# Ledger of designs, part 83: designed miniproteins, single chains, continued (3)

Each design is a single chain, and the fold is of that chain. pLDDT is the mean over its residues in the fold that is shown.

## One batch from the design tools (miniprotein)

Design m10880
Fold by ESMFold2-Fast:
Structure m10880 (fold): chain A 93 residues (1-93)
Amino acid sequence: MEAVREAVRAAERANEARAEELEAELQALLDAGDYLAAARRVLELLGIRDEAAAEELARALATGDREAAARAAALIARAYGAPELAERLLAQG
């Protein structure tokens, strides 16, 4: 099952135009102040469907503190068994 998620991410990375479209979508949601929709979209990319986790990430995003948002996302990723993604999120904050 892990291999299916990695294959989807590899396909998304292979399509640079799709990656740019996704980044534009997330930026538009953040610019609109729709932090909950942005948080849900990030978690969907991580394969996570947890409303409480989405609400926590949305609160961090709403503060404008990129470090706090990165920490919240990393804790959620780690809790759901994606420690490598947690390290990458912390490195970007």
Scores: mean pLDDT 64

Design m10881
Fold by ESMFold2-Fast:
Structure m10881 (fold): chain A 80 residues (1-80)
Amino acid sequence: MDAVREEAIATIEAKIAEARKVASTASADMQAKLDAAISRAEAIRELIRRNPWLSEEEVQALTAHAVALLDAAIAEAKAA
């Protein structure tokens, strides 16, 4: 269980780092969108960290949701 949570947190943190790199070269409007996605992903990461009662399935679903939010924001920034 702990290994799954550590993997989930590491996955979210890696994607946040990618989003922050994209934000550093993005326009102000795209930086705001990336910052919003990063804040949501950070909230999901803390939700996983603070709730040891979440099942493996719930942790995986939350991780997928956070990654999808970040991927969507990164794709928008790269298309702009």
Scores: mean pLDDT 85

Design m10882
Fold by ESMFold2-Fast:
Structure m10882 (fold): chain A 71 residues (1-71)
Amino acid sequence: RRAALEAALAEMAALVAEAEADPSKAGQQRTRVGELGERALAAAGSAEEMLEALRTTSDALKRLDQIEAEA
């Protein structure tokens, strides 16, 4: 369960890094981050893990929105 949460959070970070390297992908990666956020929440087994998933997803989406706007 924790491994599934960590995998989803790591994938979100990788998608943001890809969008930073290629801003044209920001919109596409935004959809992927949304899907990973749902998976992270499903894998979370405590309030602490749910907050971690929500914060990470929110931060990634905001970052991608900034990259898209600056491109």
Scores: mean pLDDT 79

Design m10883
Fold by ESMFold2-Fast:
Structure m10883 (fold): chain A 99 residues (1-99)
Amino acid sequence: MKKKEIEKLAINAQMLALVALTAAEMGDRDTAISAFNDAIDLAKKALELSTNPEAQKLLKEAIDYFEKARDAISKGDIETARENALKAIRLLGEAVEKE
């Protein structure tokens, strides 16, 4: 089922966001940015597979929050990155439920 593929992509994106936050707190900015880029890529793949308009809206919002988290890391603002990444993780979970 397509829903299972979207769920797997969303879970992997959530895990990569947590890896990115851990790397950022350890001072590894390059690894953190790379992990957020990978999370964004997986969320975009989930969006491409989604045919549910509510899920698509939530996936787009999650992508925007991951991009804000990545940009915050590039500026050294780890707290803002954490807040935006956690919002994206929540939105990915909500998107899967709408599928």
Scores: mean pLDDT 88

Design m10884
Fold by ESMFold2-Fast:
Structure m10884 (fold): chain A 66 residues (1-66)
Amino acid sequence: DKVEEEVLKAMEETLKENKASGTPRAKLVGDTLVVGISNPSSSEAAKEAVKKAKEIAESKGYEVEA
């Protein structure tokens, strides 16, 4: 789904900007986008990445579960 791709890219870029590593995950289940980051090197960077994903998904009318 396009929203999954957009939030995955946003989370990847946010981690990169914060010099952090981790594996972003996004899955659309009905109208809810489930997002997370596996094995984050920084909890702060992971929180910022998830926040960015939530902003994007909510702007498109999706609910977010993190």
Scores: mean pLDDT 81

Design m10885
Fold by ESMFold2-Fast:
Structure m10885 (fold): chain A 59 residues (1-59)
Amino acid sequence: HMEELLKKLIDDIKKRETEYAKKARENHQKVEELRSVDPEAADKFAEENGKKWKEEIEK
């Protein structure tokens, strides 16, 4: 009963952790790439992502 639900929950958490790690790396790469081409856009992207990232970590 509860054991089955807990297993599903754990699997979901693992998937989310992998996705978060992926997004973090992707965001970092995006900022670096933008900084080479358009430093202003990179700064803006970093600020917007920083706000979202902080909210995510807070939760």
Scores: mean pLDDT 72

Design m10886
Fold by ESMFold2-Fast:
Structure m10886 (fold): chain A 66 residues (1-66)
Amino acid sequence: MSDEELREIAEKIKREIDETGKPVDLTKYIPGIIGGPGLREVVKPGSSEEEIYKKLKDLLEKQKKY
């Protein structure tokens, strides 16, 4: 995924969290993440778009390490 795509996903997740008030699982928005326990990353309400973007980047890098 490109950096631009990750930023768009982060914005969508931020909006979803703000509207629902519920935690969002980042793996729902990244296609092709298949993993065992501990690869899920949940974002809490009140997280910034920048925090979400950084977590998305970290998830993709973790996926490459396996």
Scores: mean pLDDT 70

Design m10887
Fold by ESMFold2-Fast:
Structure m10887 (fold): chain A 83 residues (1-83)
Amino acid sequence: EEEKAIEALKTWFEGLDPDGSGKITREELRAWLRKTLDLTDEQIDAVTDKLFEMLDKDGSGEITFDDLLEAFSEISKVKIKKP
């Protein structure tokens, strides 16, 4: 199941980064959320902000696929004890 999550994450990332730059901007994530989910601008902004706060570990203002993989790896490896 973890491998399925990683594959879904990869497919999602490639959908946001069709040029293959290896990076997703806030604008690209917001556009994908608008396309994929029937959410309001405020809901999209809240989700985008939360994801960037959690995943933009290098402070570049962009999310890389490695950032996403690292987040998933940490969750899987650490064994969830708390929320």
Scores: mean pLDDT 65

Design m10888
Fold by ESMFold2-Fast:
Structure m10888 (fold): chain A 62 residues (1-62)
Amino acid sequence: SDELVEIAAEIARLQALAEARKLGITPEITVRVDGDVVTAVAETDTVRIERRVSLKEVEEML
């Protein structure tokens, strides 16, 4: 379901953003979909933050 992908993407993005905030950085966040896993990446010249959310995880939250 496209809706599960959108929910997973938003969760992954918010998790990456929360980690970036703890480090005092405001990076651009890129979201990637690879099969049933959505990955959000927040990257700067010195730091890379990666957060992954599976579609199954989102379904189990319901």
Scores: mean pLDDT 82

Design m10889
Fold by ESMFold2-Fast:
Structure m10889 (fold): chain A 70 residues (1-70)
Amino acid sequence: MEVPETLKIGLLTREIVEAPNLEEALERVKRGAKELGASEEQVREAIERGLKKREELGIKDSDELAVLPP
């Protein structure tokens, strides 16, 4: 089933924002991407948006950003 790109990115971004830590966020994004059939580009965009949103909300895990795969 084909899902709009914007919805895929939004759902994956939400998984990152709602996760308790970055390790869990990456696991949830990988699972969600597989279920939604998201491309690597869509996953990358969702990760970028989600991490920015986590920082805006004061979730302090930014020191781990440098180890995230592209």
Scores: mean pLDDT 72

Design m10890
Fold by ESMFold2-Fast:
Structure m10890 (fold): chain A 68 residues (1-68)
Amino acid sequence: MSPAEREALIALGRGLIEGLDALIAEHADDPATVATLQEFRARLEEAIRAEDVERLQEVMDQVIAYLG
């Protein structure tokens, strides 16, 4: 993976965290959905902090599958 590809994936991961924060706020009255979204958010944040792009891609794929 090139440095540019790595930076692009991290940027996409940050965008997903922002999207998840908005969905958490929208679904604040649904504890089960909020818990699931918070778990995805935490895993994305950890992967970004660790700069683990393989883990980041895996979690992003899981988030997209859950939302689609």
Scores: mean pLDDT 84

Design m10891
Fold by ESMFold2-Fast:
Structure m10891 (fold): chain A 100 residues (1-100)
Amino acid sequence: LKKEVEEKLKELNEKMKKKIDEFDKKYKGKISSKELGKFIAEVLLESTYETLKIEVEYYKKLGIKTPEALQTLSLLLSIAESEGEEELAKEYQKLIEEIK
């Protein structure tokens, strides 16, 4: 279980690093602070969501509840709803129902 979680987290970290490296290469010195801020927010939201999915799967296998994950997902759902991100809001809602 721990090794599987560590491997999934490593893959996620490498995926996020690749996105950041590709963004830096494509837009180095040519992007506004507003656009950079939006990209950072998108990467943080995606990495948090994917990390929570890995965490939820791990704790389910151990038979342990994940109250911290539920709180974070509820916050992310509220943000997605306020931003009009319907698809993302549905994904967060689905994970919340799975944690219950």
Scores: mean pLDDT 71

Design m10892
Fold by ESMFold2-Fast:
Structure m10892 (fold): chain A 93 residues (1-93)
Amino acid sequence: SAKELYKEAIELLEQAEKLAPPEAREHIRKMLEIVRKALKENKPLTDEERLELASHYQRALEHTPNPEARRHLKEALKKFFLGDSKLSGPFKP
């Protein structure tokens, strides 16, 4: 379910935050804010929220040299977009 994917993404982001330097943690916390809101409201992300999430993800990766933290960030984002897709319907280009 979308809720399960969002919960898994939150756990991965929390693990990434523990391993990340302070510069990356600010961006990871913003990602957590967006996901927790999506989980609470059980609605697909707006385009503005998707862009904000992507921006913070990019900045978090730029400031995160730790390979384990980077894997958690990448996996979290994948689970997010899968959850968002389940709520908005199947992605058809």
Scores: mean pLDDT 81

Design m10893
Fold by ESMFold2-Fast:
Structure m10893 (fold): chain A 107 residues (1-107)
Amino acid sequence: DEIEEAIDTLLEGLANEDDEKIRKGFLKLAKILKEGSREEILELARLLGRKLSEFAREHPELRPQIPLLVRRLLSYIEDEELRKEFYETLLENLDPELHPAIEEVVF
């Protein structure tokens, strides 16, 4: 699954401070968010919400990076309505304790 591989590449890069993996992860995610179908983009939002929840539990010291990551990914979606759907879908699948920090940075 290219969506899962893109997310995992980015999160592994962040966990290991691997700049090359971080770069590749963002490039793969940017491609999906700019060129993908609405269905693919919303599947990415669902999977990202779940994986970020797990990532925050495994790497609590990296929790402050999550809002900045979400803001950057949202910037790749040019359509305003799709960006809103992505954001809402992400939050529905994300641990509620992470919501306030993301809301402060995104809007």
Scores: mean pLDDT 88

Design m10894
Fold by ESMFold2-Fast:
Structure m10894 (fold): chain A 81 residues (1-81)
Amino acid sequence: MENEIMENQAKMILSMSEEELREAIRQGLAEAGQSFSDEEIDEIIRKVREIAKLALQGKYEEAKKKAEELEKWLEELKARQ
């Protein structure tokens, strides 16, 4: 059930171009009142795509660890704004 949700999200993410992901991330950050540099957004895209690839390969534990690392890094970025 949770794995199915992760796989569906992974398929959606991997079907998007880097530019579509970048725009979606920028919109989400703007709605949250947050601003990140283009380099930080590019790193988010790389991490998100890696998590999606791991989930699609059935490596759910590794995908979850990568998602936790991304969440921690985003918290650190927010603290430095």
Scores: mean pLDDT 77

Design m10895
Fold by ESMFold2-Fast:
Structure m10895 (fold): chain A 104 residues (1-104)
Amino acid sequence: MKKAVVLNVAAVHDEARRLVGPERAPEVVRQAARRGAQMAKKHGATLVVVGGTPRDRDLLRVAVEAAKEAGLEVLEVIAPSSDAATAAGVAAARAAGADEVVVV
């Protein structure tokens, strides 16, 4: 039985930017990625990181680097929009053979 954790970095960044401002928002994404990576590692799960547009590539890199520091390999997904990002991440996790998916 394969498990996956899906992190929508665009949604995390948008909320963080609203709460703590644009200069601190990337650090919140990095902390969310570290928490997602720790959760994935604890449960033997794959980490899926999802951006809502090609513009989110830098946020994806921050999340991927945090996950690699935790010793995990990451599946990167770009969705056509931020609203579609979580659904795209869940679909990619299932296509990769995940039986259980947790969204963070």
Scores: mean pLDDT 78

Design m10896
Fold by ESMFold2-Fast:
Structure m10896 (fold): chain A 100 residues (1-100)
Amino acid sequence: SELEEKIKEIIAKLEELGLKYFEIYKETGDEEAKRKAETIFKVVDYMREAVFYIKLGNTQKAKEYIEKIKELLPDLDEESQKLAKEGIKYLEELLEKKEK
């Protein structure tokens, strides 16, 4: 679906940012870069889980993972937060479409 493709694009962009921060950590030992990378990868994992449960029709589990993403928003940098918010929007639209 178009929404699934949009979510995949958001996941790919977040993974790219996470890998960039992880590379900074590998080169510099910056623990803050490691923390940023780990938080972004957590958001990516939760987005994938939300999509999985939406496709299974388990709306309760899907909502749980969307809420877990929302809880991590304050721990993201501005760019990652904007991408995560867009991803949440598409996940909520996909969930709404599945419930109809």
Scores: mean pLDDT 89

Design m10897
Fold by ESMFold2-Fast:
Structure m10897 (fold): chain A 91 residues (1-91)
Amino acid sequence: DPALEARLKEAHALAGEIQQLLQQYFEMKRNNASPQELLQITQEIISQLETLIALLSSFPQPSHLQQVLQDAQTLLEQYKKEAQELQKKIE
């Protein structure tokens, strides 16, 4: 199914973008970036994770993608809490 293959390609690309954003987040945090800078990248991570979860939830999951979906859901919960804590530091 060309449509399914296209969605799998999109999910793979999006997972790679999220991994890059996570690396940038950890480098920024290690280098004592401001709460404002950390909030900006955290919001981008949240947006990309929500997009990935929506995409993966739109079609039947092979078993290996079920783990990706679970990991994305766990990360989304973690980064939503991080955004709330960063927002408190700015306010």
Scores: mean pLDDT 84

Design m10898
Fold by ESMFold2-Fast:
Structure m10898 (fold): chain A 93 residues (1-93)
Amino acid sequence: MERVEHGIRLLEEAGRRVVAILEAAGDDGGAAAVRTATRNGIESLKENPDRWKLELEITGGMMMITAGSTSLIHKEAGREASRVIAEGLEEAL
């Protein structure tokens, strides 16, 4: 249970940071997509607690892909998501 709670906290933090970057850039569509990816990732994590690490890596990757484009802002958003997930996984393992 503690690992799932930790994973939820990491996904909420990563999603919040990415959304803030995209909203500041005026990318409301990208922000909405990241919110959806975050929500779906948290739901998947709750349903698959035995796969919590894999679920975090998949959701982090989806956030990075969703935010990742040739735009500098989208690249920064993707890097921030990746950083939060990677640091949280390192602390949990």
Scores: mean pLDDT 70

Design m10899
Fold by ESMFold2-Fast:
Structure m10899 (fold): chain A 65 residues (1-65)
Amino acid sequence: SMKEKMEKLAKEFEERHSETVVSVEVKDGVIYVELKGSVTSQAAAAIDAVGIGIETGPAVVTYLE
């Protein structure tokens, strides 16, 4: 299902950016991502999240610091 695909991609994303990702949640067809760390690491993770969002549905990225 689309939900299972989104949850799999969200988990793989969290694993790729483990030092930068604070939380990833799939809710109502939206992927919510909270990021922390350097501007460079947050930018790299945000670009990856946009790529996932192109295939599945909107990704919402929050920068914590």
Scores: mean pLDDT 78

Design m10900
Fold by ESMFold2-Fast:
Structure m10900 (fold): chain A 81 residues (1-81)
Amino acid sequence: MAEAEALFARAKELAAEGRLEEAAELAAEALALAAGLSEEQRRRLRELGREAGAAIDDPEKAAALAEELERLIAEAKAEAA
């Protein structure tokens, strides 16, 4: 939990600096860690986050996408359990 929160905080700092691609990648990693996903799943989410960050001109949209991904991951994990 603490590690995921630290990554999320750093992602917010990078987004404030305009480094959206890096911010999105760290946000995706934080979500994957919080959800307890495997390294392979975390890698895939990091790639999706990076692509979203590079394509999005609005850091608010990057944050909204991160929340949506967290919701989907939680639902998938609950179904798998």
Scores: mean pLDDT 68

Design m10901
Fold by ESMFold2-Fast:
Order: structure tokens, then C-alpha cells, then sequence
Structure m10901 (fold): chain A 72 residues (1-72)
């Protein structure tokens, strides 16, 4: 159980790190920082009730990412 939560968090943190390096946009950075904090809290507490919040933040990041790509 804990190893699976750690794997999920680690994969998300890798994505956050990659996006931070790729898109230094302030709005994207703000959302990525919120996602990172939520993931670290989830890892620390093991609280799966945070998972819907993680997914909500992912959707917001994805939407912003698509908006940026459409402008390029």
C-alpha cells in the first residue's frame, strides 16, 4: 500500500519537475507548486482523500498547458 502511494507521488513529482523546467510560466508554476504541495502532503499523511484534489489540479494544469500550446 505505502509503496504504491510512493510510486504514484514520485511519478507526479517527476512530471512536475519536467513541466517546471519546460514552462516557466507564472500561472503554470503556481498550479505546479500547488500540485507538488498536495502530493507531498498525500505522501506524508497517506491520505487518499487528497486524490480528487490532485486530479482537479491536473485538469487545470492540462487546460493551461493546452491554452499555451494553442498560442504557439
Amino acid sequence: MMSEVQRIVDEYLKKVDELEKKFPDPEVQKLLNKLRETLEEMKRSGDLSLLPKVRELEEEIYKKYQEILNKK
Scores: mean pLDDT 74

Design m10902
Fold by ESMFold2-Fast:
Parts: C-alpha cells; sequence; structure tokens
Structure m10902 (fold): chain A 69 residues (1-69)
C-alpha cells in the first residue's frame, strides 16, 4: 500500500539512509523523502503500515512517526 508519513527526528542521530533501509527491509519501496532539520515526510509503498511505523519509531533520534492527513 502507498503511505505518506510525517517523522519527527533529531537530525544529529537520524540519517535519511535509515528510512530507505527500513522500507526496503520490510519489502517496500521509497517513492519520495523530503524534510527539514527536524521533520521528514516519507512516501513509500509497503506491505504493512503498522510494521513500518514500529520500525521507524525504533530508529535512533526518531521522536514520532505518524500517518500524514
Amino acid sequence: MRVTLVVTIDPRKTKPAMFVQVVERLGGRVLSLEGNHTQAVLTAEVPDLEALLAALRALPGVKSAELAP
């Protein structure tokens, strides 16, 4: 399924490559990754949204990960 997520991060701990690695590990594909110094907007095709949210929240420096409205 295609999802857009808003992820609040610590830019000193969280690297963009970590999001790509998580999505690919879950059998997904990153469509876009945009952001500023504290927030990333990730659009991805994933088989399981709940697994993606759990994995993103486990990354170093991630404060929150939520489905975009």
Scores: mean pLDDT 81

Design m10903
Fold by ESMFold2-Fast:
Structure m10903 (fold): chain A 59 residues (1-59)
Amino acid sequence: RREHLRRAAEVAGVSVETLERLLERYRDATKVGVELYLRHGVSPEAATEVARHVEEALR
């Protein structure tokens, strides 16, 4: 759902459009979280929280 992606974007400090592009590329919540950690300066704790929200959005 859009709400889960919006929550993930808030936690990561990125746009929803950035999350949607990463999700389209990787199709995996954990890989999206890792990419945010490595390339977008998101903390490991925040990246884990983002991955949980993205997982919910994929249901």
Scores: mean pLDDT 77

Design m10904
Fold by ESMFold2-Fast:
Structure m10904 (fold): chain A 76 residues (1-76)
Amino acid sequence: GPAPKTEESEIMEELRKENPEGTDEDLLRYVAKVAGLSAEEVERLRELLTNPDEERRAALAEELEAALRAKEAARA
């Protein structure tokens, strides 16, 4: 069936269970290192999660998805 969860979300949930006192930003940085995200992708993801503007978050999410699809296509 379709994959309803992202790998990043699963990793963040597991890390939060082990380190419940950690911040979302700390978990994001750790996930970025594990998932191999670039510094720019990490910055966009952080802004997406913390930005109160829904329109801005939607634009950032689309930009990140496009970047991930392009990266996957480049890998064949």
Scores: mean pLDDT 62

Design m10905
Fold by ESMFold2-Fast:
Structure m10905 (fold): chain A 91 residues (1-91)
Amino acid sequence: SLVEQAVKDFEASLKDLGVFDKYKNGLELSKGELFKLAHSLKGTAAIYNAARSKKAAQALEDSIKANSPLPNSEYQKQLENIFIELLLELS
């Protein structure tokens, strides 16, 4: 299913960045790591024609670039929420 493939793509992005275990253990990722994950998630959403999730991932990417005064934990929560919304959009 598209849902199963999106899960695999996200896990592959975490592994490629070297943060899979850190993310799974609920540890805080850096802004650079979160930016790369948001960029990868945007690409995945685009491939699967998930327009709403693509827009949300782009907005997160732009927020991180703008050095918005949000803590990394909030960006990470937004990334997690966008991933969940992607799975719902693909269902």
Scores: mean pLDDT 86

Design m10906
Fold by ESMFold2-Fast:
Structure m10906 (fold): chain A 89 residues (1-89)
Amino acid sequence: MKKELEALIELGVAEIALAVELTIIKKKLEKGEKLSDEEIEEARRVAERARETAEKALREFPDNPEVVAEAERVLELAEEVLRLIEEAE
């Protein structure tokens, strides 16, 4: 239970970080602005760390449906961020 709660907290933090990056990217794209190299690098770093967090959670708690659902959501958001920055390069 305690380790699973820690995994859920880490996944929640990753989800918030990804949501912030997506908001920044989408807001700039709506204004017709290009992402800076620093914004692309930060978004990539956040997405890669989130992916690592989700993959770790899936390895450690594959039988916990709540952890699996949260990890899959974090992976989907991380993939969206990585796709958007690849298109912006």
Scores: mean pLDDT 85

Design m10907
Fold by ESMFold2-Fast:
Structure m10907 (fold): chain A 83 residues (1-83)
Amino acid sequence: EEELERVLTLVSRLVEAILAGNDEEADKYTEELAKELSKASPGAQFTALFFLRYAIKYAREQGNDELAKRFEEALKKVEELAA
């Protein structure tokens, strides 16, 4: 439960940084989230990645393709660094 709370807090901070256009904070939270996910349970990993994929879908449904791309780039980096 504490693990899931930490993971979701990092997902939230990453989403907020991307929405704010703060590339430095987005990169920081991408690295922190990847590091946390490398140690996390499969359920926590799945949940974090699900929320990031949902953010991509929501951005595209709102017609914000550039924002969706930013979330896609962050998701790719998280997956690569957590492997």
Scores: mean pLDDT 84

Design m10908
Fold by ESMFold2-Fast:
Structure m10908 (fold): chain A 70 residues (1-70)
Amino acid sequence: SAEVQARVDEETALARELVKDPEKAAQLGQVARTAATSAERARQGDTEAGLAEAGQALERAREIAEEWLA
């Protein structure tokens, strides 16, 4: 959905703001990198496993972001 994609873009913009805080940026970067690697794996042949793994990483990233903003 276009609205969901707009939300993801907003989340990405907030993540960029965290770059001003190197410690938080490094932690978020680790989770994001894991999700990106899993997605790439899915495109190479392991679609089912990679997609499930990426979903879990994304959910974890949301929990971390929520905790920081609370």
Scores: mean pLDDT 65

Design m10909
Fold by ESMFold2-Fast:
Structure m10909 (fold): chain A 71 residues (1-71)
Amino acid sequence: SLIEKINELRQKERDALKELFDAGRRVGEVLDTGTPEEFHRANEELSRRHREVRRRIEEYRREAEELERRL
C-alpha cells in the first residue's frame, strides 16, 4: 500500500540519521584515543559520508512527501 511505502521511506530516513549520529560518535572516540593523523582521516571520511548520507535523506524525504501528497 501507499501508506506502507511512505512508512518504509520515513524509516530509511530515521536509519540514515542514526547512521550520521553513530559516525560522529566514532570520530569523537578517535579524538580521545587515537593519533592526530587518525583523527584527520576519520574526520575526512565522516565529511564524505555526511555528504552522501544527507543526499540519501533528502531523496527519502522528497519521495515520502510526494507520496503523502497523493493521499
Scores: mean pLDDT 84

Design m10910
Fold by ESMFold2-Fast:
Structure m10910 (fold): chain A 93 residues (1-93)
Amino acid sequence: ADEIEKEIETYASEAAKEVEKLLEEAVKKVKEETGESGAEAMRKAMELAKKEAEPLFKEVLELLEKGHEYAVSDPAKTEEYARKMLELLKKIS
Protein backbone atom coordinates (compact mmCIF):
# COMPACT_ATOMS: atom_id res chain seq x y z
CA ALA A 1 0.00 0.00 0.00
CA ASP A 2 1.36 3.40 -1.09
CA GLU A 3 -1.24 5.51 0.71
CA ILE A 4 1.42 8.01 1.87
CA GLU A 5 2.75 8.38 -1.71
CA LYS A 6 -0.79 9.08 -2.93
CA GLU A 7 -1.23 11.73 -0.21
CA ILE A 8 2.06 13.39 -1.19
CA GLU A 9 0.93 13.47 -4.85
CA THR A 10 -2.37 15.04 -3.75
CA TYR A 11 -0.57 17.72 -1.70
CA ALA A 12 1.78 18.46 -4.62
CA SER A 13 -1.22 18.83 -6.94
CA GLU A 14 -2.85 21.27 -4.49
CA ALA A 15 0.39 23.27 -4.22
CA ALA A 16 0.55 23.48 -8.04
CA LYS A 17 -3.00 24.86 -8.07
CA GLU A 18 -2.04 27.49 -5.47
CA VAL A 19 1.00 28.52 -7.56
CA GLU A 20 -1.31 28.87 -10.60
CA LYS A 21 -3.73 30.94 -8.47
CA LEU A 22 -0.84 33.20 -7.36
CA LEU A 23 0.11 33.69 -11.03
CA GLU A 24 -3.50 34.66 -11.91
CA GLU A 25 -3.64 37.09 -8.95
CA ALA A 26 -0.28 38.60 -10.00
CA VAL A 27 -1.58 39.15 -13.57
CA LYS A 28 -4.70 40.85 -12.17
CA LYS A 29 -2.63 43.02 -9.80
CA VAL A 30 -0.23 44.13 -12.57
CA LYS A 31 -3.15 45.08 -14.82
CA GLU A 32 -4.82 47.03 -11.99
CA GLU A 33 -1.65 48.88 -10.92
CA THR A 34 -0.03 49.56 -14.33
CA GLY A 35 -2.91 49.44 -16.82
CA GLU A 36 -0.64 47.30 -19.03
CA SER A 37 -1.86 44.40 -21.17
CA GLY A 38 -0.54 41.59 -23.30
CA ALA A 39 3.09 40.45 -23.12
CA GLU A 40 4.27 43.29 -20.85
CA ALA A 41 1.65 42.55 -18.16
CA MET A 42 2.31 38.80 -18.41
CA ARG A 43 6.09 39.30 -18.08
CA LYS A 44 5.71 41.47 -14.94
CA ALA A 45 3.09 39.10 -13.48
CA MET A 46 5.38 36.08 -13.97
CA GLU A 47 8.25 37.98 -12.30
CA LEU A 48 6.01 38.85 -9.30
CA ALA A 49 4.61 35.31 -9.06
CA LYS A 50 8.11 33.77 -9.15
CA LYS A 51 9.34 36.20 -6.47
CA GLU A 52 6.38 35.45 -4.14
CA ALA A 53 5.89 31.72 -4.93
CA GLU A 54 9.55 30.66 -5.32
CA PRO A 55 10.34 30.09 -1.60
CA LEU A 56 7.11 28.16 -0.95
CA PHE A 57 7.27 26.21 -4.24
CA LYS A 58 10.93 25.28 -3.66
CA GLU A 59 10.16 24.13 -0.09
CA VAL A 60 7.21 22.00 -1.29
CA LEU A 61 9.37 20.39 -4.00
CA GLU A 62 12.13 19.62 -1.45
CA LEU A 63 9.59 18.01 0.91
CA LEU A 64 8.07 16.02 -1.98
CA GLU A 65 11.51 14.76 -3.08
CA LYS A 66 12.45 13.78 0.48
CA GLY A 67 9.11 12.08 1.06
CA HIS A 68 9.41 10.08 -2.17
CA GLU A 69 13.07 9.22 -1.39
CA TYR A 70 12.11 7.61 1.94
CA ALA A 71 8.80 6.05 0.80
CA VAL A 72 10.38 2.59 0.34
CA SER A 73 13.17 2.69 2.95
CA ASP A 74 11.51 4.63 5.82
CA PRO A 75 7.70 4.98 5.69
CA ALA A 76 7.60 6.74 9.10
CA LYS A 77 9.95 9.48 7.86
CA THR A 78 7.90 9.78 4.66
CA GLU A 79 4.80 10.41 6.82
CA GLU A 80 6.74 13.10 8.74
CA TYR A 81 7.61 14.87 5.46
CA ALA A 82 3.98 14.54 4.29
CA ARG A 83 2.82 16.25 7.51
CA LYS A 84 5.38 19.06 7.03
CA MET A 85 4.12 19.48 3.45
CA LEU A 86 0.53 19.76 4.74
CA GLU A 87 1.69 22.49 7.17
CA LEU A 88 3.34 24.37 4.30
CA LEU A 89 0.23 24.03 2.09
CA LYS A 90 -1.81 25.60 4.91
CA LYS A 91 0.58 28.59 4.80
CA ILE A 92 0.03 28.94 1.03
CA SER A 93 -3.73 28.86 1.57
Scores: mean pLDDT 60

Design m10911
Fold by ESMFold2-Fast:
Structure m10911 (fold): chain A 85 residues (1-85)
Amino acid sequence: MKITFEIENPDTITITIDNKYTLTVKKTDTIGQVKEKFKKEFGYEPTFPFSDSKTVEELIEYLLDNGKVIKLSSTETKIILEAEL
């Protein structure tokens, strides 16, 4: 599963899965909440190799710390992180 995180402001992150499903979530939203939002909006439940009780911010830190990021880029206004999960 290809996942892209776009970080433009301190409170929210835009998540795109397989270049198809895009949602904006809070950094403090749990992985369980994110999975439920994708399921409700698109009828698709993403599989994260991470605990449902952890936050999106903690998932991003985990991906960076464990070498799961395949591409990291930045612009003047945002950071873009791509991973394969």
Scores: mean pLDDT 83

Design m10912
Fold by ESMFold2-Fast:
Structure m10912 (fold): chain A 105 residues (1-105)
Amino acid sequence: KEEKIEKLVEEAKKKILEVIESLPDTPVEEILEEISRILVQLFQDLYDLLGKENRDKILELEDEIAPLVEEMFEAIKNKDLEKAKELVEKLMKEILEKAKEILKE
């Protein structure tokens, strides 16, 4: 399960970074929609993997990362590519670390 969590987070991170790299040529609204879609899918996959018994812990993780998601979206709206990438790194690290803690028996 831990390896599956690592793979899910790494794949989501890669997709988000690829979307952000397209920011100069892609409308901001489309970037925000695609990143939201990737994050929703990641949490759905984490929910399926970690099980219903961990629902409250997953909701806690969503609340914990919400400020980082907002900061990332603001960086994207401001077309600050470097800051957006730094915030993605922080966001994905937080999700990975907390998801691994939830998996811990």
Scores: mean pLDDT 82

Design m10913
Fold by ESMFold2-Fast:
Parts: structure tokens; C-alpha cells; sequence
Structure m10913 (fold): chain A 55 residues (1-55)
């Protein structure tokens, strides 16, 4: 799951510092809500960050 999240963030053009923050957050979500919910949150976060860069 975390490797898939990292790849999603790289594909979205997110900088390394922000990717680390998102991965750390997704780890917390995975521990509480499981891997499926963590991946869903990661995809939403990647889309939001990508849109911000497309300003």
C-alpha cells in the first residue's frame, strides 16, 4: 500500500518533502482504518495537491 501511495504521489508531481508528509499521514490512517481506506485517502490527497500545482 505505501509503495503504491508513493508511486501515486510521484506520478502527480508532488515534491519529496510533501510526499513524506502524506506517506506519514497515510500510515496513521492505515493503522486505524485499514489499507483500503488509506489508499482512498492517498488518492484524494494526490488529486488535491496536483490541482494546486496546476494553478
Amino acid sequence: VLEEVEKLLEEAGIDEKTRKQVINFVKSVMEKYGPEKALEIARLTAELLRRRREA
Scores: mean pLDDT 76

Design m10914
Fold by ESMFold2-Fast:
Structure m10914 (fold): chain A 88 residues (1-88)
Amino acid sequence: SEARARALYEAAVQLAREHAEALQAVYDRDQDIAQKLQQVSDDPSRVPDAAKYLRARQEELKKAGDAELAEQVGILAEIMELLAEALA
């Protein structure tokens, strides 16, 4: 549904706006994630792969004790998951 895709896109944009500082912190702290985000910017078809990567990274960070960064990566993962669903 085009209406559903639009609603998912708008939800992703809203989350990104509300959590801009958390997203900037992820970009500044994790070079591998920054590179993955650049790949998505260059090719939006990679959004579903980026969402899966970010969830795996979040779980690794939780196990390593980086709770703050894990939470921030989780927000970015949710944004990518909403975008991936909008593209489906």
Scores: mean pLDDT 85

